# Designs tried in a protein design run: designed miniproteins, single chains. Part 89

Each design is a single chain, and the fold is of that chain. pLDDT is the mean over its residues in the fold that is shown.

## One batch from the design tools (miniprotein)

Design m3288
Fold by ESMFold2-Fast:
Parts: C-alpha cells; sequence; structure tokens
Structure m3288 (fold): chain A 57 residues (1-57)
C-alpha cells in the first residue's frame, strides 16, 4: 500500500466514522504518516484526516 493510499483510507475513516476510538486511531495514524512519509500528497491527506477527526471529538 502506498502512503497516499494509506492516507486516503485514514481520511475516509475520519469522514465516515462517529466512533471516538476510530477517530482517535485516525488522528494517531495521520500523525504517523506526517512524521514518516516523504510524500507531500500523503501528508496533506493525513493533515485533512486529523482535522476531520478533531471536528467530531
Amino acid sequence: MSDVEAAERVLEAARTSTSRATLLAAIHEGKRLIEQSTDEEARRLAEEAIREAEKKL
């Protein structure tokens, strides 16, 4: 799985989930992608996923 594909899945989870546990997991995974990925698009998507999850918490 590419970093972009991983980030897209995290963003989808953040957008579609209402579970606190799933939203916290999305924030955690998004932060991991930002720290470990060199792909700008993956980092941008991960930042959006964190933002979407934080709106619901």
Scores: mean pLDDT 82

Design m3289
Fold by ESMFold2-Fast:
Structure m3289 (fold): chain A 68 residues (1-68)
Amino acid sequence: GEELRQKILKLIGELLAKIGDLLDLEKELEKAEAAGDEERAKEIKEEIEKIKKEIEKLRKELKELEKK
């Protein structure tokens, strides 16, 4: 029973870390847009898209564990 809890906690930790990365990137995007740095803004948007996909994957893994 404890093994499932440990797996869930690990995935939650990974999800929280990715959410933190996403928030940092969104803040950097706001700065780039405020500065008119179109190239930097584009790079950050691509990074945000990547992190969002990673978060979605982790959310799906958590959902599968919920079914057990």
Scores: mean pLDDT 83

Design m3290
Fold by ESMFold2-Fast:
Structure m3290 (fold): chain A 97 residues (1-97)
Amino acid sequence: LVSEAQRAVSEGRYDRALEYIRQLAENRDFDGLRALAGSLYADKREDMLQQLLDILREAGLDDAAREIEELLAEIERLEGLSDEERARLVERRERER
């Protein structure tokens, strides 16, 4: 289902992608939605993530759209945390000298 949604988006088959995304949302498969968003992010396909969000909004699936928004926000938070952890590691190494 997740891989099928990814393929549909990449092929421009928005109607089919909406069906898969709707099924994920209706089944309350938040893990599937997260996996899809995470996979697209890992491939540095931010444009694809935006299309996914737009598709959900166009379909009127506000709950599913909100979940993708929350996943995007969490990914951004993790990226920021990674940078902060790197900064703390450098500071710690300097203090140990």
Scores: mean pLDDT 65

Design m3291
Fold by ESMFold2-Fast:
Structure m3291 (fold): chain A 65 residues (1-65)
Amino acid sequence: MITVAQAVEALRKAGLSEEQIEKAKEELLKKGTKLSVEQAVEALREAGLSEEQIERAKKELEKRE
């Protein structure tokens, strides 16, 4: 399980803009304070990220779990 802060760092490393990260952070916080990679990926889809952006973020999230 990962924290929202760890997820945000993974998104920055995956090359997302700060605007995209803020939208993703809002959706991540709705899921809880600690998330599985699958829950984080669902939040990213709800935030409107593309599948290519989600796959890059997922690789960085898995490195932090």
Scores: mean pLDDT 80

Design m3292
Fold by ESMFold2-Fast:
Structure m3292 (fold): chain A 90 residues (1-90)
Amino acid sequence: NLEEGKGALLAGDYEKAVEYLSKVDESDAVANLYRGMALLKLGDYEKAIKEYEKALEIDPDNKAAWKYLGEAYEKLGDYEKAKEYYEKAE
């Protein structure tokens, strides 16, 4: 159900993206990244952070996940952490 979740995410249907991606194993780093992206768009920044952290536990070289962690912390007003994670995304 990863492809359906990705399709919903690209279509801007973030709630449907979360529904589809919730059926994908948490060991799938790509699914964790897409869930985080959908949650970030829905304004659920703390849940988005947890999903990005799961993606990074599986794939620490995922620069997109570092960038999105920076965006989530920036949305929470934690500019120090946002800067740190943006630097890791480079």
Scores: mean pLDDT 84

Design m3293
Fold by ESMFold2-Fast:
Structure m3293 (fold): chain A 65 residues (1-65)
Amino acid sequence: DKLIEELAKTLKELQKNPTTELLEKAKDLILKLREKGYTDEEILKKLVELGVDEEVASELIKLVQ
């Protein structure tokens, strides 16, 4: 899914340069994935498969709840 790929890229960029704009983009992408029927567990698994740090991904998903 293109949204998961974009979220993974955004989180990797956020780890290098934490900005409000990247954080808001990541939150928006998580909400869009939820609207498409992805569970938080499925989002986390796919992000880890794409090379995102599990702790970073899980904390951000938790923050959007």
Scores: mean pLDDT 83

Design m3294
Fold by ESMFold2-Fast:
Structure m3294 (fold): chain A 91 residues (1-91)
Amino acid sequence: LSEEERQKLKEKFEELLKKYDHNGDGKLSLAEFLQFLREDLKSKLSDEEIIELWKKMDVDGDGVIDYEEFLAFMESELNEKEQYFLELLLK
């Protein structure tokens, strides 16, 4: 990722937290992530595909992701569906 893309991803994650993270803990749940992709991004991915994407980000299996986990996923080697998600965030 370029520095500009990293900055844009950070801004998108912060916008997501402002909308869905009512506790202010800096973390997102799977339910909030599903709502974000369905309602905000109008993603073509199925719920099952979104859950698989979530599982790759939630390495610890604790049911929440923070910005570091989110960014680490985006900087990893992505498949076609994961690339589609990244492209949606960068638009």
Scores: mean pLDDT 75

Design m3295
Fold by ESMFold2-Fast:
Structure m3295 (fold): chain A 62 residues (1-62)
Amino acid sequence: DEKKQLLNKIANALIEGDEEKAEEYGKKLLELDPSAEPAVRAAKASAAAQKGDLERAAELLA
């Protein structure tokens, strides 16, 4: 619910190129649930892959 909303906001902000908002939403999610770090990384990796940056996506998942 709330965590899913924050993950979607992170992904959308990254796709739109708004890195500041993506960082803000990421910080809020990690404050709410520190165990969500892999999900945040997956969202960032997905956004990077969608932009065609496959190297960046691989780095975020490593």
Scores: mean pLDDT 75

Design m3296
Fold by ESMFold2-Fast:
Structure m3296 (fold): chain A 65 residues (1-65)
Amino acid sequence: MLSEEQKREILETVRLALERLSDEELREQIAKFLLAAGFSEEEAKEVLEAESGEEALEKLEELLS
């Protein structure tokens, strides 16, 4: 289980990456992170199918809640 501190650091890192990475690269990195953190392939796929990096971040926030 991820702590509140870990969730915050992850979200901050992704927000910084949103400005530096393309939407495709950001989606790929979030999906890879979710799989490594023990989330399902279905949850990772939802992030990959996001229309934008911002939507991918919103999906990540929902999954971490």
Scores: mean pLDDT 77

Design m3297
Fold by ESMFold2-Fast:
Structure m3297 (fold): chain A 92 residues (1-92)
Amino acid sequence: VLSRLASLTAAAAISGIAAIQFGDVGDARAALENAERVARLLESLGLTEEARRIREAAEAFLRAVAAGDAEAAREALRRLLAAANRGLDLLE
């Protein structure tokens, strides 16, 4: 089960990095979709606070990419990955 969460987190990171690198809102939306899958999985496991933080960070990330703010996008992606990794740590 941890392998699925890790794979989804990696997919969100890869899409997020691509969005920052190319400024593509489509890549940013892919990162948001992968982040939402991570959040839903964490919620199903009782980690509601971590899921909420992932969703908040993902929304901030999409807004930053759409605005062309690479610095804000990097900060939002960092917060998203930190919340996902905290969820992983809490699971085992």
Scores: mean pLDDT 80

Design m3298
Fold by ESMFold2-Fast:
Structure m3298 (fold): chain A 71 residues (1-71)
Amino acid sequence: MEEKERKKEEARREGYELARRLIEEGKSDVEVLQALTDAATKILKETHDYELSRAFLEGGLEAIREHLAAQ
């Protein structure tokens, strides 16, 4: 149970960090979202774990939300 929650938290951080990095590099919201969906699709194909893929996307979307709120 603890391992699963740790993996979900890690996935959220990885999604957030990927989106944040791409935003800092000057990528558009569309480019960031494409990268997030590609990575989330890879997680789903490799793990067959919907909750990990979802956590990753939620992390990335939170970074996009924060960026848009700061403009």
Scores: mean pLDDT 83

Design m3299
Fold by ESMFold2-Fast:
Structure m3299 (fold): chain A 60 residues (1-60)
Amino acid sequence: MEEKVNKIKELTDKAVELAKEIRELQAQHPDDPEYQARVKKLVEELKKITKEINKLLDEL
């Protein structure tokens, strides 16, 4: 169980960093389709991390 708690913390920290990167990319190049595609991918990763955190919490 302790290993799951540590993984939740690591995933949470990663989610925070991804959110910051998403905001920076949106601010710098809103009209760039390559940056928009990257933002969409990062948003999907953020959603997956959030779901994984929720699953780990439910399994505790």
Scores: mean pLDDT 79

Design m3300
Fold by ESMFold2-Fast:
Structure m3300 (fold): chain A 56 residues (1-56)
Amino acid sequence: GKSTLERVAKKAGISVASVQTLARLYEEDPALAVALARKYAGLSEEDLRAAAEALR
């Protein structure tokens, strides 16, 4: 849900829209999404998985 996306966005210091973009990328290309998340925000694969599930 929205609350999970907001929590991940706050942890990363990025917008909810950016988290949604990374979460969608994670469903298509997990390796690229994880690399970008580490570079931009220190987000883990677990954070990306939670965000992707929250979009469903």
Scores: mean pLDDT 78

Design m3301
Fold by ESMFold2-Fast:
Structure m3301 (fold): chain A 54 residues (1-54)
Amino acid sequence: GPDDPVTVLKKAIEKAKELGYSFEVGVEAAAQLYREGLPATDENIKKKIEELAK
């Protein structure tokens, strides 16, 4: 389906948890991906989380 904001948010939160980061990092990663119009792929989500966590 399309990358709606709720789908992006859920995927980013799940990936943040998987990588050992906080819920807040997942939320911020989702917000930035949505704002930039990037697809919510595992790679894009992971890259955004890692950028925010450093």
Scores: mean pLDDT 80

Design m3302
Fold by ESMFold2-Fast:
Structure m3302 (fold): chain A 55 residues (1-55)
Amino acid sequence: MSAEEILKKIAEESKGDLKKFGELASEAVQELLAQGRGADAARLLELVSKHVEEM
C-alpha cells in the first residue's frame, strides 16, 4: 500500500477518534520503518500532519 492508501485506511478505522488515529498512524510509520520503507514513512507523517492541520 502507498502512504496515501495507508492514511485512508487509518482514517476509516479511527472513525473520527483523533487519539486512535494518532495511535494507528504511529504504528503504520513504525511498520514502514521496520520494512526499510523510510521514504513512505516520511510521506505518511507529512500526510498525517496535513490531515489534522486546520485549513
Scores: mean pLDDT 78

Design m3303
Fold by ESMFold2-Fast:
Structure m3303 (fold): chain A 61 residues (1-61)
Amino acid sequence: MSVEERAEEARARATPEQLAVIREIADTLIKIGDGIDAGLEEYKKTGDKEKALEIIKEGAS
């Protein structure tokens, strides 16, 4: 059995309330990832670590 199969079974057994929480967590993680990508692009372009960290923090908030 794969980890993906176990995760799918857990989602299938979850209540609507539990699924709502899981979706909120997933949405938050996606936003954090987008912020990291934006910050890394800024750092590659300017080399400004402080500016890159500000962008990442803004995406995570």
Scores: mean pLDDT 72

Design m3304
Fold by ESMFold2-Fast:
Structure m3304 (fold): chain A 70 residues (1-70)
Amino acid sequence: HMEETKALIDAEVPVFGYIVNAVTAENAGDYKSAAEDYKKAAEIARQNPSIPDEVVEALEKKAKEYEKKA
């Protein structure tokens, strides 16, 4: 159980990486890169059933907001 849980957490690391990059771009005013990174994070998160729908929806909403601002 614990080893399987760790493997699932490790599989989620790419999503967190894209979120960190998106936040960094957002703080720099690079809304195009922020939107792109949030989109990739949402796409990967949607493929992972261990990630809550609320997180996927939040990422998609952020991507859409910054895409309109870019």
Scores: mean pLDDT 73

Design m3305
Fold by ESMFold2-Fast:
Structure m3305 (fold): chain A 68 residues (1-68)
Amino acid sequence: LTPEQRAALEAQRAAVEADRARRMTELAAAMEAAAGDPERMRRLAAEAAAVIAEANAEIDALDAAIAA
């Protein structure tokens, strides 16, 4: 990797982390609003799990590219 390519991958990794944090904050607020609704809580929990899994997979791929 050139230094420019490495910097671009590191910037992309930071962007993925920032987006995950934003989406999780939004979901946490939605889950608070859904308190007492088990069906809606389950759907929001599934969405949160998907957000985490998606971000983790993207970060893992970026980390592998940076380490190569």
Scores: mean pLDDT 86

Design m3306
Fold by ESMFold2-Fast:
Structure m3306 (fold): chain A 78 residues (1-78)
Amino acid sequence: MRPEIPEIDPSASAEELLKQLEEAYERLAPFLSEEERQRMREIIEFLRQVVKEDPEKAKKMLEILLEQLREYVRELEE
């Protein structure tokens, strides 16, 4: 499987962005503490609810989270 975190597609749906975030977290899980993994699971569950209730807000939140994650990974690859 490809090791890259996919770039954010501004045209992607909230559901597609949530899937990308889930996949990114799974790739990072081996490098995270148990506490960090638990927090990520909580964030994913919260976002699943927001996607169903308010997909527009979920999309904006997911775009920010994916961008932050991409910057974090980029810094580690120095």
Scores: mean pLDDT 73

Design m3307
Fold by ESMFold2-Fast:
Structure m3307 (fold): chain A 99 residues (1-99)
Amino acid sequence: SKVEELLKKAEELIKKAEEALKKGDYEKAVELLGEALQLLEEALKLAETREELERIKELAERALRLAMELLKKSEKYYLEAIGLALRAIGLIFEVELKL
């Protein structure tokens, strides 16, 4: 499934973003979270099953948590962190409307 492929790649990017945050590489964390959210947005357009929608929501909630951590840890990337958090919230809301 194209959706499964997108979700697997998004999860890998989220895991890399978690690692980047732990290392204090906030620029890389911003980039990786942005890429992960883009893949989740594409997955949402193609998602047809409740299981796929629930997986998108789970990964979007993980991305939101990381964006909120980035917001707390990096003054330099404060605006980017807010933008990522808002994108994740919007994606979660869109999934809830389809469930």
Scores: mean pLDDT 90

Design m3308
Fold by ESMFold2-Fast:
Structure m3308 (fold): chain A 91 residues (1-91)
Amino acid sequence: NKEEVEKKVKEFIEKGKKEGREDIGENAATILRLLYERGMSVEEAVETANMVRDLALAVEDKDQSKLDELRAKSQKFGDELRQKLLAKKQK
């Protein structure tokens, strides 16, 4: 649902503005839209965008333990989604 995606895009951007991290919010929103357009479900795209946002914030905060955890989580999640997308043919 394109409308649901655009609503989530706006939520990421607004949250980024409120947190003083508009660039991180815009980056997460861009990734959400891109993944949805490439055939990821809204739910999967939102989850991935959240992981990207959390990773970017952990980098800014220099929280090494959280950064390492999020990187491992993001890598595993990305690998699983990549395999699912390869199994789902798209025209």
Scores: mean pLDDT 74

Design m3309
Fold by ESMFold2-Fast:
Structure m3309 (fold): chain A 83 residues (1-83)
Amino acid sequence: EELARNAREAAEGGARAAKEGRAEGLAAAAIAAAGGALAAGLAGGPEAARAAAEAAAEGAREGGDEEAARLAEAAARGAAEGV
């Protein structure tokens, strides 16, 4: 899924920015994760939203900032459940 891939890459970038000391990286990771899950849900329903949420959470963990990963996972789950 292109949306899941985009959500993963964006969340990873946000988490990496947070790891490097850019405070906005935390918000970027969460926004990317929630936005990706919502967009996927609109296009493919709840299953697509869940897949994008999982991909975003994985991307945030790959970025290496624990707080960003936690925020991205929570944001993605909330967005996926809202679909």
Scores: mean pLDDT 76

Design m3310
Fold by ESMFold2-Fast:
Structure m3310 (fold): chain A 68 residues (1-68)
Amino acid sequence: SAEEELEKAYEFLNSIPGVTAEKIGKDKIVAKTTLPVEKLIGVVLRLIGDFPNLEVEVKGDEIILTAK
């Protein structure tokens, strides 16, 4: 479910050095990153592959996940 995917994505993101994820309401996560662009792209691709019930957006140094 999207709810279970949000919890798993939250734990995954906070396990990465240089990534700090924050829950915004019930259906959204915002992760602030200090990662170089190459590593940021790798994280985003993994999120898209592993969490199909989540929308993935990148805005500057932030990754935004929203339940579909």
Scores: mean pLDDT 84

Design m3311
Fold by ESMFold2-Fast:
Structure m3311 (fold): chain A 64 residues (1-64)
Amino acid sequence: MTEKEKETAKLVGYVLRAIGAELDGNYDEAIRDYKEAIDIAKKMGDTETANFLEKRLKELEEKR
């Protein structure tokens, strides 16, 4: 598995965790998981994914 594939798998994992936490109403956990996913996307140079996740994070923080 390439380094990029490994980072992509981590990114997807954090996004899925965030969605699960959000569905459970655990907004603080969802926020933490989205922040981890954003960090990985930025490290990968995927600015579009990072921007998309940052928009989602802002919407979620509004529900705190």
Scores: mean pLDDT 81

Design m3312
Fold by ESMFold2-Fast:
Structure m3312 (fold): chain A 62 residues (1-62)
Amino acid sequence: MEAEERLERVARELEELAKLPRTPEVLEREIELGVEEVAAAVELTVARREREREERREELEE
């Protein structure tokens, strides 16, 4: 499952939660989703960097 798909899902869920009343349960879920968003963004950045390094390795290998 792609990190991009997780980011889109988290964004959608956060948008739906924003429509709900500000209860402790909603706030707790919003915090959890925020943590997942950061984690997915980091994974996406790492995957992008690994792809770039892999392409360069192919050119520099004997």
Scores: mean pLDDT 75

Design m3313
Fold by ESMFold2-Fast:
Structure m3313 (fold): chain A 55 residues (1-55)
Amino acid sequence: MPQTTLDQVRAVAEGYVSARRDGDDDTAALLRRVFEELARQRGLDADALLAEVER
């Protein structure tokens, strides 16, 4: 897996967690959709990535 691709998906997931913490539900919903789609396209486990960044 290209490292830059994984870093991009992780950054979007981290943005989602941050937006949710700040109560920005619209941004959180958008970022969640984006990272799930990117993870799907790249063959990554979106649930595992989300669990990692929510720690």
Scores: mean pLDDT 75

Design m3314
Fold by ESMFold2-Fast:
Structure m3314 (fold): chain A 120 residues (1-120)
Amino acid sequence: MVELVESGGGTFAEGSSVTLSSTFSGLRFEDSLVSWWREKPGEPLRLVASISPDGSKQSYDPEVAGRFTISQDLAKKTSYLQMNNLQKEDTATYYAMAAGFDEEGRFVLAFGEGVEVTVV
């Protein structure tokens, strides 16, 4: 079974920086597309950032381009979302997602439970 353990949520001051992380188990991480999504109060879930399996290609929602950076550590099987210059509008629940294969070679699409980020 694929599991995502997310961390880095909390309450942060406007203008601060935070890094969210998600550690993956049961997944062939090096062969998987990893992305971060968010759900703002009163808005639908939307894609924030994605990273290719080899980490060489990143893409960003125009709302966060230039402020957010997605990265990964293959040895730790962990994805990071670095969020710089936090604004009150960044208040949301953030979810890591993987699209790839489990250790048995079965295709899986898995979301983490979400980490809440509140900007005050």
Scores: mean pLDDT 86

Design m3315
Fold by ESMFold2-Fast:
Structure m3315 (fold): chain A 59 residues (1-59)
Amino acid sequence: MVLAKAVKDYTAKTPDELTIKKGEILEVLEVVDKDHVLVKSLATGKEGIVPGSVLEAYG
């Protein structure tokens, strides 16, 4: 399992995106493109796209 940590809060701008909080741990499901990652929140179980710039590697 590939994990990432949110480095800042992000609010979804489209239905395909996920709202996340700084410090949240996310599972990386797929790299969509160079700037966008499909993630799953381990806290809520919700899935969506976030900018790669709001994530750092965790573990």
Scores: mean pLDDT 83

Design m3316
Fold by ESMFold2-Fast:
Structure m3316 (fold): chain A 69 residues (1-69)
Amino acid sequence: MLEKKILEYLVENKEKGVTIDELAERLGLSRDTVAAIVAYLISKGLIKAEVKGDKVIYYPTEKGIEFVK
């Protein structure tokens, strides 16, 4: 259930991407909990990570977008 909520939020913000801190604040979860779920979603090919400067930004893949619809 949390995995789907995180993925849905990423799909809603697919153009600009999302940080772990934004997900933690949005869902009222610890940073560590969000990081674990994000790692799981990457392992399933549903999201991807891009390094932009000193930040890691997360985006849904096409598979991730299809998964929530």
Scores: mean pLDDT 83

Design m3317
Fold by ESMFold2-Fast:
Structure m3317 (fold): chain A 73 residues (1-73)
Amino acid sequence: MEELFEEARRYLELGKEALEQKDYESAIRYFSEAIRLLEEAFSLSEKPSDELRELYLEAGALLAEAQSKLQKE
């Protein structure tokens, strides 16, 4: 579970870097992978941590931002 959390966090960081560089397609891919890993971590945990929930919400918000920016050029 912690391994999935740390891997998701790494993808979140890569997505933020891509977003900063205006590489919205890469940002979307990285944030989508982070969300997938976090959903897997949720399925393995009876009591998800606050940190896991916070990271999931952050990844979702950043994915929505990247998608919005790609749509607006």
Scores: mean pLDDT 81

Design m3318
Fold by ESMFold2-Fast:
Structure m3318 (fold): chain A 85 residues (1-85)
Amino acid sequence: SKEAIELLKEGRKAFENGDYDKAIELYEKAVKISEEKGDYVTLAAAYRNLAEVYEKMGNTEKAEEYRQKADEWLKKAREVAEKLR
């Protein structure tokens, strides 16, 4: 989804500026839209970005949790893409 991708770009800018709470807000919005659209690639990217923010905040447990979610959704995205070929 274009909207979810734009949210990821805005979230990345917030993250680079050190505004971690703004980055989390934008990435969580991207998660919700990507889930609603079935956009598993963008959903996985949103979870990967959330993992990076939590890592920077020192929450390694939550960072690992989001990395696992990102990997699972990326795997599902690849499986879905293969069915369309």
Scores: mean pLDDT 87

Design m3319
Fold by ESMFold2-Fast:
Structure m3319 (fold): chain A 105 residues (1-105)
Amino acid sequence: MPSFMELVARVLAAAGAFEDAARTGSVAELRAAAEALLAAVDELVAHARASGDPELIRFALELLEGLVDRARALLATAPPEKRPVLEDLIARLEARAAELRALLA
């Protein structure tokens, strides 16, 4: 089983690939990168939830909120063909962030 910090590193690597695909890749490459990022995020979220550790949950939430902000910045300059992929990713990341916020309430 990967450590929490190894899962964080996987999310950051996937986020970098996603940003590269958003700027220079095809729509198909962007879709693949978005799904890879969501898979990495889901593993991180599952680990944070299973830990019951408020600090890990808070860290995962802050990371997800940062990813949403970065995706919104990309959406602002995105060509029309990439917009639906970015909007879908933002909605799916926001849903996971809402789940983590509920655990901290």
Scores: mean pLDDT 89

Design m3320
Fold by ESMFold2-Fast:
Structure m3320 (fold): chain A 64 residues (1-64)
Amino acid sequence: GAMEEEIERRLEELEREVVRLILEGKVQDAINLVKKAKEEAEKKGDEKLARELDRMESSLQKLL
């Protein structure tokens, strides 16, 4: 549905920015970007998005 499509679009946009930061060697900036997005998702009650962002943050921390 439209809500799921919006979540997927937001994740795709965030993932592109995260990948760009990683390729530039800015892993900590990528982690901070994901943390901020997760906090916003949690504040809005978007538990599915928050869960996906939590998994992304954990994966990025393993790169340090």
Scores: mean pLDDT 80

Design m3321
Fold by ESMFold2-Fast:
Structure m3321 (fold): chain A 70 residues (1-70)
Amino acid sequence: MKEEIKAEIERVADEIAATPLPSQEEIDRWLKRIRELAKKSEPFNDVELAKLHTAAALLLVGRRIERELA
């Protein structure tokens, strides 16, 4: 379970990193996925999962800024 959550967070982060200038719909879908994954990881209190969530969130913030500046 924990490893599956980790793999999904990494997959979302990879999708965000691979998608420059995303649409608002893509951003909304990633926000929903990250939020759902964060809720699933909360019971584990795992530092590595927290780092992965932070990295994905920062990538998403960067993509949102990129879209607004375009």
Scores: mean pLDDT 78

Design m3322
Fold by ESMFold2-Fast:
Structure m3322 (fold): chain A 120 residues (1-120)
Amino acid sequence: LRARLEREAEKAKEAAKKAKVGESVEIDVEVRDTAGNVVRARITITMGEKATVEDVIEVIDAALEAALRAIDRAAAGEPAQSALAAMLREVTRVAEEKGLEVEFEFTRVSGADERLAAAR
């Protein structure tokens, strides 16, 4: 997960250096919690007319760091949805500071088994 996320961030940075105004770069993040829930988020950053490539790279770096923290928090017992939501709030904050538009698409991958029902 971590190595894949780091590769996704590097690809997004390279795409940002080549992107034109109005084009988007994407980062896919997957978080798994201790209950076996898996949540995926696609972070789409749209290149703005006033934002520099360096601004976009800063948002990508912030997304990578926040995503790594979300993975750690979920591994420590935080629900995947909660950890991911905290990550997305941080990414949105940094993007707004840079005048960039960011969109999020969520895919819930349910790995819930009979043990979760029995634990109630």
Scores: mean pLDDT 75

Design m3323
Fold by ESMFold2-Fast:
Structure m3323 (fold): chain A 65 residues (1-65)
Amino acid sequence: SPALRAELERLLAELGRLNAEQAAVADRVAADPTDAEARARLAALVAEIDELTARIVALERELAA
């Protein structure tokens, strides 16, 4: 489905953005492990990436079928 492929491309772009933010926040935590705000944001980003990855995997399976 062209619609499902377009959705997958949009989700992959979003995953790219979240991964870039995660890398930046992880660098902040590495530089200052006492930064509670950065640690909380890192945990939230991991959860968002997990949820988005599950959606991408489901769409990829549907497209492969």
Scores: mean pLDDT 89

Design m3324
Fold by ESMFold2-Fast:
Formats: structure tokens, sequence, C-alpha cells
Structure m3324 (fold): chain A 55 residues (1-55)
């Protein structure tokens, strides 16, 4: 759980830094979300979608 959360934060930071496209960042978070419980997965995906919308 803590490692998955850290990986999601790293993906978001790479997206904000322009090192990942929105599509690549979303795909990576979807792969991590598949390893999470459904509620945590939904929150992680919503956060990524919010970050992409704020670019």
Amino acid sequence: SSELAAQIREIIEQLKAGKLSPEEARERVEELAAQMDPVTAAVALAEMDRVIAEL
C-alpha cells in the first residue's frame, strides 16, 4: 500500500515535470490501481484525472 502510494506520487510528479504524457501517466496509475482495493483505486484514478485537468 505505502509503496503503491509512493509510486503514484512519483508518476504525478513526473507528469507535472513534463517527463510523462497524460496518457502514459494515466496508464501507469491504472496498472497500479489494479493492485489496490476498489475504493483506493477509484481515489487514485480520480486524483490523476484531476491533475491532468489542471495541466
Scores: mean pLDDT 82

Design m3325
Fold by ESMFold2-Fast:
Structure m3325 (fold): chain A 73 residues (1-73)
Amino acid sequence: SELEEVEKELQKAFKELLELMKSASEEMIEKVKELLRKMYEEMATLSDYLEILKKALEGAKEIIELLKKELEK
């Protein structure tokens, strides 16, 4: 189902995010906080569980891309 697919992608994204966070500097953490705040504000407007998970997955992917870009400096 779509729900199971999104849950699996979210789990994979969080595993990757956790590994990247282990190498993150304090400056990178501040940038991550800003993206998390944006994600939270967008999720707070949603009432459907699947939509909330999709937004969380989108946010996790944005944070992963930011951390990858910063770590490649």
Scores: mean pLDDT 82

